# Designed miniproteins, single chains: the designs that were tried, part 111

Each design is a single chain, and the fold is of that chain. pLDDT is the mean over its residues in the fold that is shown.

## One batch from the design tools (miniprotein)

Design m3863
Fold by ESMFold2-Fast:
Structure m3863 (fold): chain A 81 residues (1-81)
Amino acid sequence: HMEEKRKELLQKFEELMRKFYKEDPEGARAIAQAVVRFGPEVGINSAKAAGYEELAKAMQELVKIGGEDEVRRVARRFLEE
């Protein structure tokens, strides 16, 4: 079901953001800023360029199933933390 898949991908995206925020807070913040300011596609490309392939894949899969707003909300939350 698409709703369950979206929830699963959202949780994975949040976990990856928390992991990278702990290990590389500046890099994670830059990806979050790209998503918030320029949209998820720019954030995905920035994550790929930075070598955060798992993060980029999670965002891509979430966007493909209509989760663009969820990607923006999570990214905004990490900028406010």
Scores: mean pLDDT 81

Design m3864
Fold by ESMFold2-Fast:
Structure m3864 (fold): chain A 100 residues (1-100)
Amino acid sequence: GPATARVRSVTPSSAIAGQDTTVKVVVENTGPEPIKVSAELLDSKGNVLAKAEATVAPGESVTLELKFTAQEGTHTLKVTGVGPSGATRTVEVPITVLPA
């Protein structure tokens, strides 16, 4: 089926270890129905460092902000869209954390 939640941008896609970082995720609803969007930033151990949620109307976009203190290593941004029928779409985006 068509993807209703589309990740348009992730800024920045990298961070520096030990620094506070705000990752901005722009998600568009390309479907005809409202969707619930959740974004979670996970460390390499699967711990949730930050979470944001919004409801996005048809054809609209939302900017989700995830604030965290960067840890060295690869982190995963997990964006999940849920439609009114319960249909889900998940997109994973790596966030690279560089050493200080």
Scores: mean pLDDT 79

Design m3865
Fold by ESMFold2-Fast:
Structure m3865 (fold): chain A 87 residues (1-87)
Amino acid sequence: MLSDNELLSRIIGATLRGIGEAFEGYLTGDAEAGVKGLEESIEDLKKLRKEAKKNGNDDLAKFADNQIKKLEEMKELVKKGMSLEAA
């Protein structure tokens, strides 16, 4: 299993990747690519959250859950922008 330090690093990395992909999608007008990138990062974070729970690190699991919630919120905003362009 991954160590808690490796899990923390991967949680941070997945979060930053998701944010970057959302921002790039917004700037380039490719909201669909931004949504896809966010969904991939959210799935990675869900896996990392499960591993943190298996390690008994509730604080790390809660941190991952908070990052998932932020990326889900970002995904909804990107989808809203895409819907406005499609209308």
Scores: mean pLDDT 79

Design m3866
Fold by ESMFold2-Fast:
Structure m3866 (fold): chain A 87 residues (1-87)
Amino acid sequence: SLDDQLERDIQNLENAIAVLEHLLARVRRTGDPALRAQVIAIAEDAIATAERILEWAKEKNAPEEKIQKIEELLARMKELLAEARAL
């Protein structure tokens, strides 16, 4: 169903954020420039994916609560990208 697909998509975005936070913490600890570049690439891909999911959810008239959740996750991904770029 539409709701089942959105639940999976939201969970995947939450998992991507957890991975980014873990890797960013490692970049801060180690100063590894290769890992920093990887975190930036992963964050950019995650943002692009979240934007596509958000667009799809709006097209399908998903519940406003689900749309807001995706927007919050997208905002967090953008924060993590900015943090990675600032290192």
Scores: mean pLDDT 92

Design m3867
Fold by ESMFold2-Fast:
Structure m3867 (fold): chain A 67 residues (1-67)
Amino acid sequence: DFETELLRAIAILAASTGLVAAKNAGYPEEVIEKFEELRDRAAAASTPEEAQAVLDEILKLMKEFEK
């Protein structure tokens, strides 16, 4: 189930990137915690649909702070 593994890896990388960016920018703790939660959810994704859904949430969160 290569698709799940690939999407999970992409989602983990995206969440980790967002987390580092949020910490470096001094974003509120709730934003940092949200990226940490999304990273953990990405790591726990067991289907392509779950991995894609988490990735979509990560990308949406990133867009909300970079309008």
Scores: mean pLDDT 81

Design m3868
Fold by ESMFold2-Fast:
Structure m3868 (fold): chain A 85 residues (1-85)
Amino acid sequence: SVEELREEAIRILEELLKTDPNDFDKITELFARLREVLDQLFPHLSAEEQAQVGELMLQMQLALANRDTEEFKEQAEKLIELLRS
């Protein structure tokens, strides 16, 4: 269900926030799992929500590429808030 997809995405994001910032392999794997869940959720979101999710995911991917842990966590927290709304 759409609700189950939202809850699963939030669980993955919460796991990302609790992950050791130096465990880049685990962070990368969890981020890939998040992308798969969000790809399933995406067609059920409004156009505005789709744009916001896309922007936050792009910012998280850029932070991951730059190994910017603080930026990655900031964007992940924003995505959790969006998914809870």
Scores: mean pLDDT 87

Design m3869
Fold by ESMFold2-Fast:
Structure m3869 (fold): chain A 93 residues (1-93)
Amino acid sequence: SDEVEDKIRELLREAFEALQEAIEDPAKRAEMIARVRELADEVLALAPQASSEIQQDAAQQFAALARLAAEAGLDEAAAVLARTAAELAALAA
């Protein structure tokens, strides 16, 4: 539904913002990584209700966030984001 798709897009934006904050502010890093994990879990919970196109788009966006996290040396966040991307891609298949 449009509501589920809008919510997934909102959560993706929030995940990007949380990851950016984790990269920019070491004092907030642990808090923001925890938030990224929570946001990823929310997207995974909603994803079965979304179209395959939205699932694929979300998978690509989480894969991009995983690369960004890895480049910043945030290995825990990178692993969570990469797993989320893989699960979304598998759901869309």
Scores: mean pLDDT 89

Design m3870
Fold by ESMFold2-Fast:
Structure m3870 (fold): chain A 85 residues (1-85)
Amino acid sequence: SERLSLLDRFYLEHVLGRDIDEVAKEFGLTEEEKVLLQAYRSALLQRLGSQGITDEEILNQIRKALESKGYDPDEVLDRLVDKLR
């Protein structure tokens, strides 16, 4: 996915090893976009562990995390991706 590829690049360049709250302050990210990055980080840690997960499973974990907090996952993802272009 082009959207996931842009998110992967941003995470590796600007988020990996950093506090998400500090990244959000630096890049002007919303609370919804922070929830997305937190869910993405959690999913990547699962992928790097003994059990790999697919790109579809990463997107599903992001979707569930955002929905659980009352956000529209597609709107949040599209808004974040547009900021990363």
Scores: mean pLDDT 82

Design m3871
Fold by ESMFold2-Fast:
Structure m3871 (fold): chain A 77 residues (1-77)
Amino acid sequence: MKKELEEKLKKAKEAVDRMDALIAAGDYVGAVQAAYDLLGIKMKISDDPRGARLSAEIALGMARIVLGVLETVLSNL
């Protein structure tokens, strides 16, 4: 259990770092793809460029919530 949660925490940290870098580079499609590949977060990307950025930022927000939950759970075990 604890080791499995540590692996999930590692993936969540990797996802947040990768998504932050991709969003900073303007790669919103890549950021949404990273959320799916690492955390299974499915997000429809908008055809509108502004909407694509918003989709990436929402996916990053979800990844950060997952990271925070895993950190809290592991800290209290």
Scores: mean pLDDT 81

Design m3872
Fold by ESMFold2-Fast:
Structure m3872 (fold): chain A 73 residues (1-73)
Amino acid sequence: GEAAAGERGTAVRKELVDAIEGKNPESAKKVAERLLEQIPLGKTREEMEKLIKEGKYSEAVKVAIQTLHDLSQ
């Protein structure tokens, strides 16, 4: 199974959920910026950077999650 990394794993999961739900724009921004580093250079990363610049952090997080999911399959 996927490793649950204690306190860090719980915090990251909460930040991710909060970012997706749009409950806190600051959390969404931090999550989006962190996920951006995991996205390869290309169209998807450019789309994420644009969304982050526009303040659409929740949308940027959703794009990152979808891209990472697609890359893992």
Scores: mean pLDDT 70

Design m3873
Fold by ESMFold2-Fast:
Structure m3873 (fold): chain A 81 residues (1-81)
Amino acid sequence: MEAEVVANRDAILARTRAILDAVVEQAKSLSEEERQRVIEALREQIAALEAAAATAPPELAAVLRELAALAREALARLEAL
């Protein structure tokens, strides 16, 4: 899995970006309570990605940090709603 994540980095990042964009767009139609649950879940995912990156091999750590950065961008957009 780790080697596959590194080998498919660009595809994984593009797919994750598309999913996060869809989540942010969908969140515009959610209640404030439902939107807060999405924000909390995303914060937990960011923390998990950063923790995993800290103990991962350098190439995998780089991908995990890029995923965390995309998640933080989505979080900022959600918090701005």
Scores: mean pLDDT 82

Design m3874
Fold by ESMFold2-Fast:
Structure m3874 (fold): chain A 85 residues (1-85)
Amino acid sequence: MVLIGKISEDKALVVVGDKVVEVDIDDTIREAEEKAKKEGVPLQQEQLDELLKNAKVVEASPDDTLREVFEKAGLSKLGDIVEVK
């Protein structure tokens, strides 16, 4: 499970499993996942449940940038959340 939340024009939060990390929006999904695994901070279950509830599901390639994922989802606002399948 990979969740991506837009926090600025150039930054996003990525959740992989129960860990969250801040990444550049031009990073690929694969790069963001590896960063979350190495540097990610544990997220509380209640916070994870809230993010999942508000996420739009999108199919994307691991080589897509987070910017491209938000464009595919049709989302451009701060706080928009995408779940990648």
Scores: mean pLDDT 81

Design m3875
Fold by ESMFold2-Fast:
Order: sequence, then structure tokens, then C-alpha cells
Structure m3875 (fold): chain A 60 residues (1-60)
Amino acid sequence: GPTVSAYFEDVDAPALAQALAAQSGKTATVKPGKYTGTLKNLSYGQAAQTIADKHGGSVT
């Protein structure tokens, strides 16, 4: 399936995780914060989970 490969700097973590999760038909809830990091060859669900793991949250 489609994958995400991108660098993000100082991006709203809840909004980014929600957008990525939506692309895989999932929902993400993430604590307020800014995400900085590289996502490389992750599914949209895995990308959303990576942000949730870093900031505190869940993907369902």
C-alpha cells in the first residue's frame, strides 16, 4: 500500500497524526505538541502510530 517518506519540523502533532491515520481509515488522538522527525517508508497507520508513541496517544 502507499507509504510516507518525509521530514517534518515543528508541525502540530495531533493534526499530523490525525491526517496520516485518516489516509489508512483510522483515527488518531495525540496529546498537544510539535512533531519534528523523519518518517521513512512507513504505512500511513505506522506513521500515525510513530507520532502517537512519541507524544502520547493512540491510533485505532
Scores: mean pLDDT 87

Design m3876
Fold by ESMFold2-Fast:
Structure m3876 (fold): chain A 78 residues (1-78)
Amino acid sequence: DAERLAELKKEAKEITGLEFPEDATVEEILKKVKEEIEKLEKNYKEAPDNYAAKARIKEDIEKAKEVEKKIEELLAEL
């Protein structure tokens, strides 16, 4: 579904800050989302427990993992 892929590219761009070309594969998008999740998890682990932005990092991780799951579900359907 081209519409579903276009929506996932938009969500992945929001997560990674990277613009994906129209010919970008689902696997390439997944790789970039996974790289951003690893970066966010590292930042979360290194942040102090009383740091207000730590809660926001956790929310960003959860959102990125939701996008990762959607991309993996699309790959499994192909």
Scores: mean pLDDT 78

Design m3877
Fold by ESMFold2-Fast:
Structure m3877 (fold): chain A 102 residues (1-102)
Amino acid sequence: AELDAVIDALRAALRPGERAEGETNGKTLVLVALDGSPDLAAEALRRAYEEHPEAKIYLGVAAGRNDDATGEAIGRLFAELRAAGKEPDTVAVFAYEDPAFP
């Protein structure tokens, strides 16, 4: 509930293709909007992880008009991060309607 409230507040301030930053318990929380272009979503996530490698990064997903393409792009990015020795568990994905984002 408390974490969900923080995420909802950041999401409300976020425009498509943008990111919002906050702090929770000494860790940087980064929310990335996945609206619009899957390529922009993947690039925004990659930049957020590169700038804040220790941060807990949350992906906000708008209603599922681009669900499959966005999910596929994020899946490819996670595979690239794993191949580079990065930990995907520093990234949490929120999809309010799309089960492709667990």
Scores: mean pLDDT 54

Design m3878
Fold by ESMFold2-Fast:
Structure m3878 (fold): chain A 112 residues (1-112)
Amino acid sequence: MELLEELERAAREAVEAKKKGDFTAYQENLRRMGELAEKLAQADDETIDLALEYARKHVENARKALENGDIEKAEEHILVAESLAYALQLAGRTDEAEKILKEVKEIYDKLS
């Protein structure tokens, strides 16, 4: 799905900007990810189900990256998972979104 690839690219660009101290570029990429999530929320049920599956995979990949000490990769995966959870909330998948966001927060706490 093209929107998922764009979310993954925006997450990578956000983390790269943060690493370089470019706070403006970081915020612009986060805003873009929100816009992509809003577009994804308007998709059909099959696409939303796929977004839920991808959110879960990104959470798992973030945990693996964190275990390997790859903080940048963990943050990339977590930003994608958070954006997908936002799309799920907008699409009315509230319980699934809340569960993903709880796991996202647990990983953010370990990144700090």
Scores: mean pLDDT 87

Design m3879
Fold by ESMFold2-Fast:
Structure m3879 (fold): chain A 61 residues (1-61)
Amino acid sequence: SSMDERLLQSAKELLDSFKAKAKSKEEFANAADQVIAYLRSQGVPEEVIEELEKYAKELLA
């Protein structure tokens, strides 16, 4: 849906910001895990969560 597309894009931009500010891979991973856990708790579709988990792993590489 268009809402899920906007949510995914906004969350990716947030992860990009966290990666840019993080002093270590561990700091970024912790921040990303917290965001993903929060979104899952809010009922965000699993398809969006899986895309965010994949994107976070790409940012860690």
Scores: mean pLDDT 86

Design m3880
Fold by ESMFold2-Fast:
Structure m3880 (fold): chain A 70 residues (1-70)
Amino acid sequence: SPEEAYERGRKLLDQGKYEEAVQAFREALKGFDGERRADVLIDLARAYHKLGKTEEAVKAVQEAAAIRRA
């Protein structure tokens, strides 16, 4: 489920398994919209930032911000 994917992603992020966390968060995004999607995007941005993927991290933060402004 999207909820299980998000929980898995957060555990992986806490363990420093950033590539696996990105995959889990991307899976979670397929099943969430609105504020819940924004929450996942912020955690995805943290994972991207830890991997040095600055452009992807910025895009995720911008998408989350756009959702919260709508």
Scores: mean pLDDT 87

Design m3881
Fold by ESMFold2-Fast:
Structure m3881 (fold): chain A 92 residues (1-92)
Amino acid sequence: EELEKAVAAVLAAARARAAAALAELRALGMDDADLAQFRAVADALLKALPDTIEFWLKRGLSVEEAARLALDLVDSFLAMWVAIARLIAARR
């Protein structure tokens, strides 16, 4: 029960963060092909989150710790893509 709610909350938060990052990437002038690549990799990461959270719980982490680490992983991934887009924009 608590785990299902935590996973659902993490996925909802991760999707919202990915949508915000996609908007920023678009604003930075990323083309449709680059945005499609970002969507594909972000979708793969989001699909891996439930199994990743379950793995961490089996290793003795709490639900709260696993949820935090999952969102930290998402934030790090999104920050990397935004940083790359800013570097590309600076070359224009």
Scores: mean pLDDT 85

Design m3882
Fold by ESMFold2-Fast:
Structure m3882 (fold): chain A 114 residues (1-114)
Amino acid sequence: SFDDALEGARRWLRETLGLREEDLIPGPITQEQFDALVDELAERIRQAMKEHADDPVALGRAIAEAVRETVERLRKEGIPMSLEQLAAAVTAALLRASGTLTPEHEDYLRKVME
């Protein structure tokens, strides 16, 4: 479910990427900013899936790097975001990208989100 996927993303961001609220700027985000972030992450994930079709470890690293670079950009541009909003954006992006997944990529994303 989306709730299970969201919980997986929350744990992955905190435990695997080591992200904390202090890594983000506090404040409200607009729907337009959120939608743009989801679109950006979904495209980056689709490209990673195409480039790493037979390498789930490389795919996971590429997704982690995309999220880290996005966090750095948000801080640089002064765009506020909570970890919960970031987790929701990552979850939405993964689900949007899912139509291009190979069986190996689907297994990896399941493991990353669980």
Scores: mean pLDDT 78

Design m3883
Fold by ESMFold2-Fast:
Structure m3883 (fold): chain A 65 residues (1-65)
Amino acid sequence: SVVFRLTPLQFEVWATLIDEKRPLSPRELAEKLGVSQTAVSRALRKLESMGLVREVAPGLYEAAL
């Protein structure tokens, strides 16, 4: 089991992927959340390392269950 604490941006990225129920690009996430693509990409990298998201196609990410 993984015990972790997400930053507010990491949580919002993950929650958005769960809510949308489709793969999203860093650009779409940045536009939805009003943040830079660089910030979203850093959050996605961290979430992927925790097993909370996966890259399902080049540049497209989805929540892992």
Scores: mean pLDDT 82

Design m3884
Fold by ESMFold2-Fast:
Structure m3884 (fold): chain A 90 residues (1-90)
Amino acid sequence: LQSELEKLEEAMRKLTDIFNKNIDKLTDDEKEQLAKLLFEAQNHYLLALETGDKSELEKAKSLLIEALDFLSEIIPEVKEELEKIKKLLL
């Protein structure tokens, strides 16, 4: 669990960095949708960290994968970087 939580934290940090670097390429609606996915993923991550509940970890991972896939469709040029982050969650 701890190792999986560390990988999830690393993936969230890396995705947030890519998001911030490419924020000018996103519409306001796309920014809002991605921010919502990241916020929900972080909430489930924190709950997994507090409770040790693997179901919360899986919810956080699922939401983060959804965010990664969403961003890769909008900015194909970062798809390779996003794919590397996705591997941390698989």
Scores: mean pLDDT 85

Design m3885
Fold by ESMFold2-Fast:
Structure m3885 (fold): chain A 68 residues (1-68)
Amino acid sequence: SAAADEAVESLRNLARMAKAMGNDEAAKLAEQTIERVEEAARAGASGATLRGLKYEAAVEIADLLTKQ
């Protein structure tokens, strides 16, 4: 789905940024969330649910990066 593809792309960009900054914990969270988004999409989750998973992870990743 378009919502899943968009969420995964955003999370891949966050993982790349986190790795470039040396924050393996933030990168791992982004990668784990990609797997969760892909599984939820396969289970028929709504676009709102998929965007919610991405948003919650993005907030946590931002917190990890700003406390580095």
Scores: mean pLDDT 87

Design m3886
Fold by ESMFold2-Fast:
Structure m3886 (fold): chain A 55 residues (1-55)
Amino acid sequence: GPGEEAIRRAGELGKAGRFEEAIEEARRAMDTGDPDAVSTARTVLGLSERELRER
């Protein structure tokens, strides 16, 4: 569904070190209300925010 696509993009952006964009895609995934996407999006959001804080 729409949440799956957003999560996939968030993961790829995170791997590329594009954490601000990864956070935006993770938030979009959460907005879809897809339970699987929401759980994964929370993890990506937390990790990406931590990486931005450390850099």
Scores: mean pLDDT 78

Design m3887
Fold by ESMFold2-Fast:
Structure m3887 (fold): chain A 108 residues (1-108)
Amino acid sequence: SPLEEARRALEQLREAIRQGDSEGARRAGQQLVQAGRQLPAQEQLELARETLRLAEEALRQGRNESAIAAAQAALQLAQIAMDKDPSLTPEAIGLQLRAIGLIYEAER
């Protein structure tokens, strides 16, 4: 199912972060967005929130490249969610602003 694919990609992203595998994190983030496209908007937004939490965790661990990859995935998932259901726009924009701030911090 798309939800099982998305959860698998999220777990692969978490594992890549733990291993310091920035290339693996980028790949997992791309797979997560692709799997997420097939989900209902509310589940896409929840997936974006979970992904952003992983990005924040990666940044705290000094895994800057992995944090950027996860934050970029969260940005895309939040955009897809608000495009599918505009009523989610306030929460989606909030997640996008947090993700953008994280990317700027990680690039320093």
Scores: mean pLDDT 90

Design m3888
Fold by ESMFold2-Fast:
Structure m3888 (fold): chain A 107 residues (1-107)
Amino acid sequence: LREELERVREELRRVSRELEKLGVNGKLLAEALKKRGEEELAKKVENKSLFESLLLIRGTYGVEFAEEVLEEAVESVLPSLTPEQQERLRELVERTKELLKRLEALE
């Protein structure tokens, strides 16, 4: 049980690092949060890794809200990427959503 939770967290950490290589980071999540009026939460995530930021957002308002914030941040990056990078980004986003839902199911 605990081993499965640790494994899911480690995979989310790995996937988050790949998203950061494509430009999706805590600063972009903070910008998405500010657009939603969540200025206090934005300040808390601005200087964190994407992994830490996603866990904090999920812990504050739940998985659905974290997914919406992630999607908004991703849309801001998509136009600056190549078609191959866009396909990879979409794959990583779907995997991130699956992992966030799995974490909620295990807790």
Scores: mean pLDDT 86

Design m3889
Fold by ESMFold2-Fast:
Parts: sequence; C-alpha cells; structure tokens
Structure m3889 (fold): chain A 89 residues (1-89)
Amino acid sequence: MELTDKIKELLIATKDAGILAMLSALGVVGNVSREGLLSIGLPEEVVDEIMASRAELPVGAAATLGPETGKLEVVEDELSFQVLEGLKP
C-alpha cells in the first residue's frame, strides 16, 4: 500500500483533530526518527513505509511541510489536506 493509504486508515481511526493533522504531517515529514514515530503510536508497518518513502524523497521535500508552509503539498490527499486546512488560521 502507498504511504498515503496507511495515513488515511490512521486518520479514520483517530477522532481528535490535532492528532489527525499530526498524523497527516508525519506521514510525509522526513525529520522524525523511527523511534519517534513508534512512540506516538503509529503501527510498525506504517513506520516502515514512512522510512522507505523518506529514502526516496529528497531531504528538501520534508522542509516544504514544515511550519513555513503548513501544507502537505507533496501529498495529494484530500482528507489529510482538509484536516490541516481546517486548523490553518
């Protein structure tokens, strides 16, 4: 499964808007360690997928999702984008 599909499953299972936005962002962020991803409760399969995807993405792509932009533009996921856009001021 694609990383976005696994993130969608986590978003559906989670009901807190802040946690949903965090899970969406973390699915594409390349600066969080494997231990960090596991500590927030992500399943091992999702963490492995994130680590594999990070190896394929340039490091600069992770910066695009930082506090500078607040967007998941590298991931065209309508549900994840709606959650993040809803939290945008």
Scores: mean pLDDT 50

Design m3890
Fold by ESMFold2-Fast:
Structure m3890 (fold): chain A 92 residues (1-92)
Amino acid sequence: LPPQRLVSVSVTHTEKDGKIVVNTTVVVSRGVPVKVTVTSTSDKNKPIEHEVKVLEVDLDRRAQPGTTATVTTTTTINGDTVTSTATATVVS
């Protein structure tokens, strides 16, 4: 298993009814407030719908304010190249 992170973010792309759905999942220590920012582009200029899910887990160490995780995901779906960048930042 990769080293356990106090905050992590992942993005997946799906297509539904001609729209690109960007699914962002953030995992963070329980009780720690987090700010999530997601930006997305579609080469075919398809409508983009954002869904964000935050999962709180019990960890021995809590994430400190300023801890951040960023992911950039590029997926080709039905001939359209979709790129999303998601950033999760622990806030005070």
Scores: mean pLDDT 79

Design m3891
Fold by ESMFold2-Fast:
Structure m3891 (fold): chain A 65 residues (1-65)
Amino acid sequence: MSLSEIGQEAFEVLLEAVKTGTGSQTLEVAGYYSRAFDAIKRGDLDEAKEYLEKAKAILEEAKKK
């Protein structure tokens, strides 16, 4: 998985959170997106993937409630 693929997926997760999230959960996803993007800028794939997965978990929780 490339840094550009992680970046694209993180952006898509953020957009989905804006559409389906609830206030605080959308902000939490945005926070993880920012951390993932920062990791991408440093070339740290593992850290970028970790924050992306955390953002996805918050988004899925928002969709359930």
Scores: mean pLDDT 77

Design m3892
Fold by ESMFold2-Fast:
Structure m3892 (fold): chain A 98 residues (1-98)
Amino acid sequence: KEELEKILEEIKEEIKKIILEDEEEYKKLKESAGDHLTKEEIAEEVSNIIVLTLKELIKSGIPLSDALRQIADSIEESAKLTKISELLRKKAKEIEKQ
């Protein structure tokens, strides 16, 4: 569905923006990824992994809003990425209101 592709592209770009602009979120990701990746490469890789995981959850029959919450909870618990998790939860609420 073209609407889903647009939503996922928006989520990808907003995640990339957080990583590029928020130094605390970037530092947490850099500690996990190591020094071999640039900030831009980390932003691209992390946003791609999240979007791919969302696509797989949706293919398995999980609604987009529930998939967003599952990834947000996992990211917050495992990597303490609070700003990315807040973004995903905000998007889940917006989708549920439509």
Scores: mean pLDDT 82

Design m3893
Fold by ESMFold2-Fast:
Structure m3893 (fold): chain A 95 residues (1-95)
Amino acid sequence: MRRKELEERLERLRKEAEDPEVAERLQQAGQAASAELQPKYEEFLAKFPEASDDEETQQKMLTLLAKLIAGVPESAPLEEQELALEEFHLDLLER
């Protein structure tokens, strides 16, 4: 299933990262991904300017991030939102 496929992709990247050259490339890819996501994160912060520790607000924040970053609709189940964000992150690292 999808979660197992993501775990297998993560394990593969982790093993490849034992090579210092691959680790350096992955670090650079992570920095590039952060820069690409910065405008979307700024849009997210504009929607939620005040931090909240309540579970309902945190779920709404996750839903908006999944929509802005991974293009997942707000009506999608939380598991789908989390998996889509993980897939997007892995896709950026594997470029």
Scores: mean pLDDT 70

Design m3894
Fold by ESMFold2-Fast:
Structure m3894 (fold): chain A 80 residues (1-80)
Amino acid sequence: MSEELRRQAEELRREARRAYEEALKDPSTRPAAIQQLRDAARRAVSIAEQALKLGDEETAELAIEAAYEAYRAAQALEAA
């Protein structure tokens, strides 16, 4: 069960990183990437909450880190 949440958190982190990298290469994608990163952060928080309910602190920490990275990436794109 926790393995599925961990996989979702890792996939979401990779998706967020890809969106950020594409937005850096093509500024026209920036508005869509900001929305994707905001959505990724919210989804990661949900994964963290589910992991904590299952007692999986390691997966919760990964999801919290993913959320934080996505929020910071969105802020960086908004500032550019």
Scores: mean pLDDT 84

Design m3895
Fold by ESMFold2-Fast:
Structure m3895 (fold): chain A 84 residues (1-84)
Amino acid sequence: SAEEYFKKTVEAAKNKDVDTALEYAKKGLEELLKKGASEEEIKKTTVRLVQQVNDALKDDPDLAHRLNVEIGKLAAEVLKKIRG
């Protein structure tokens, strides 16, 4: 499920594994898109994921910022697919 992928994103972030975190974030967002999630649902889910990543990386704000930017880019790509 998308929720399981987002949990794996947060766990990878805790382990400072950027590539794995972004892979799971992408899979989670793609799962939401496949299930017909609305633009609003994608946006709300992305905000929650970013908040969870920030909490997981409170000891590493530079890495948190990098992941926030990259997750934001992944969400933007999914939102483009909803709207064209």
Scores: mean pLDDT 86

Design m3896
Fold by ESMFold2-Fast:
Structure m3896 (fold): chain A 61 residues (1-61)
Amino acid sequence: AEEAVAEINQLLDEAKIDGYAELKDDQIIIYTKEPEKIKPLLDQIIEIAKKYKLSVNIIQS
């Protein structure tokens, strides 16, 4: 499951989005000041989460 968080954090870094992902139980939580920039990546993020049987929650910090 840590691999899912690493893939998402790499995706955020490559897109230059100010944010980070962490794993809490069976949920990936993404904290960002720029939720609008995440929208184009949502499909990739959801597919990563599904691959690892995790849910995703995006929180604006």
Scores: mean pLDDT 79

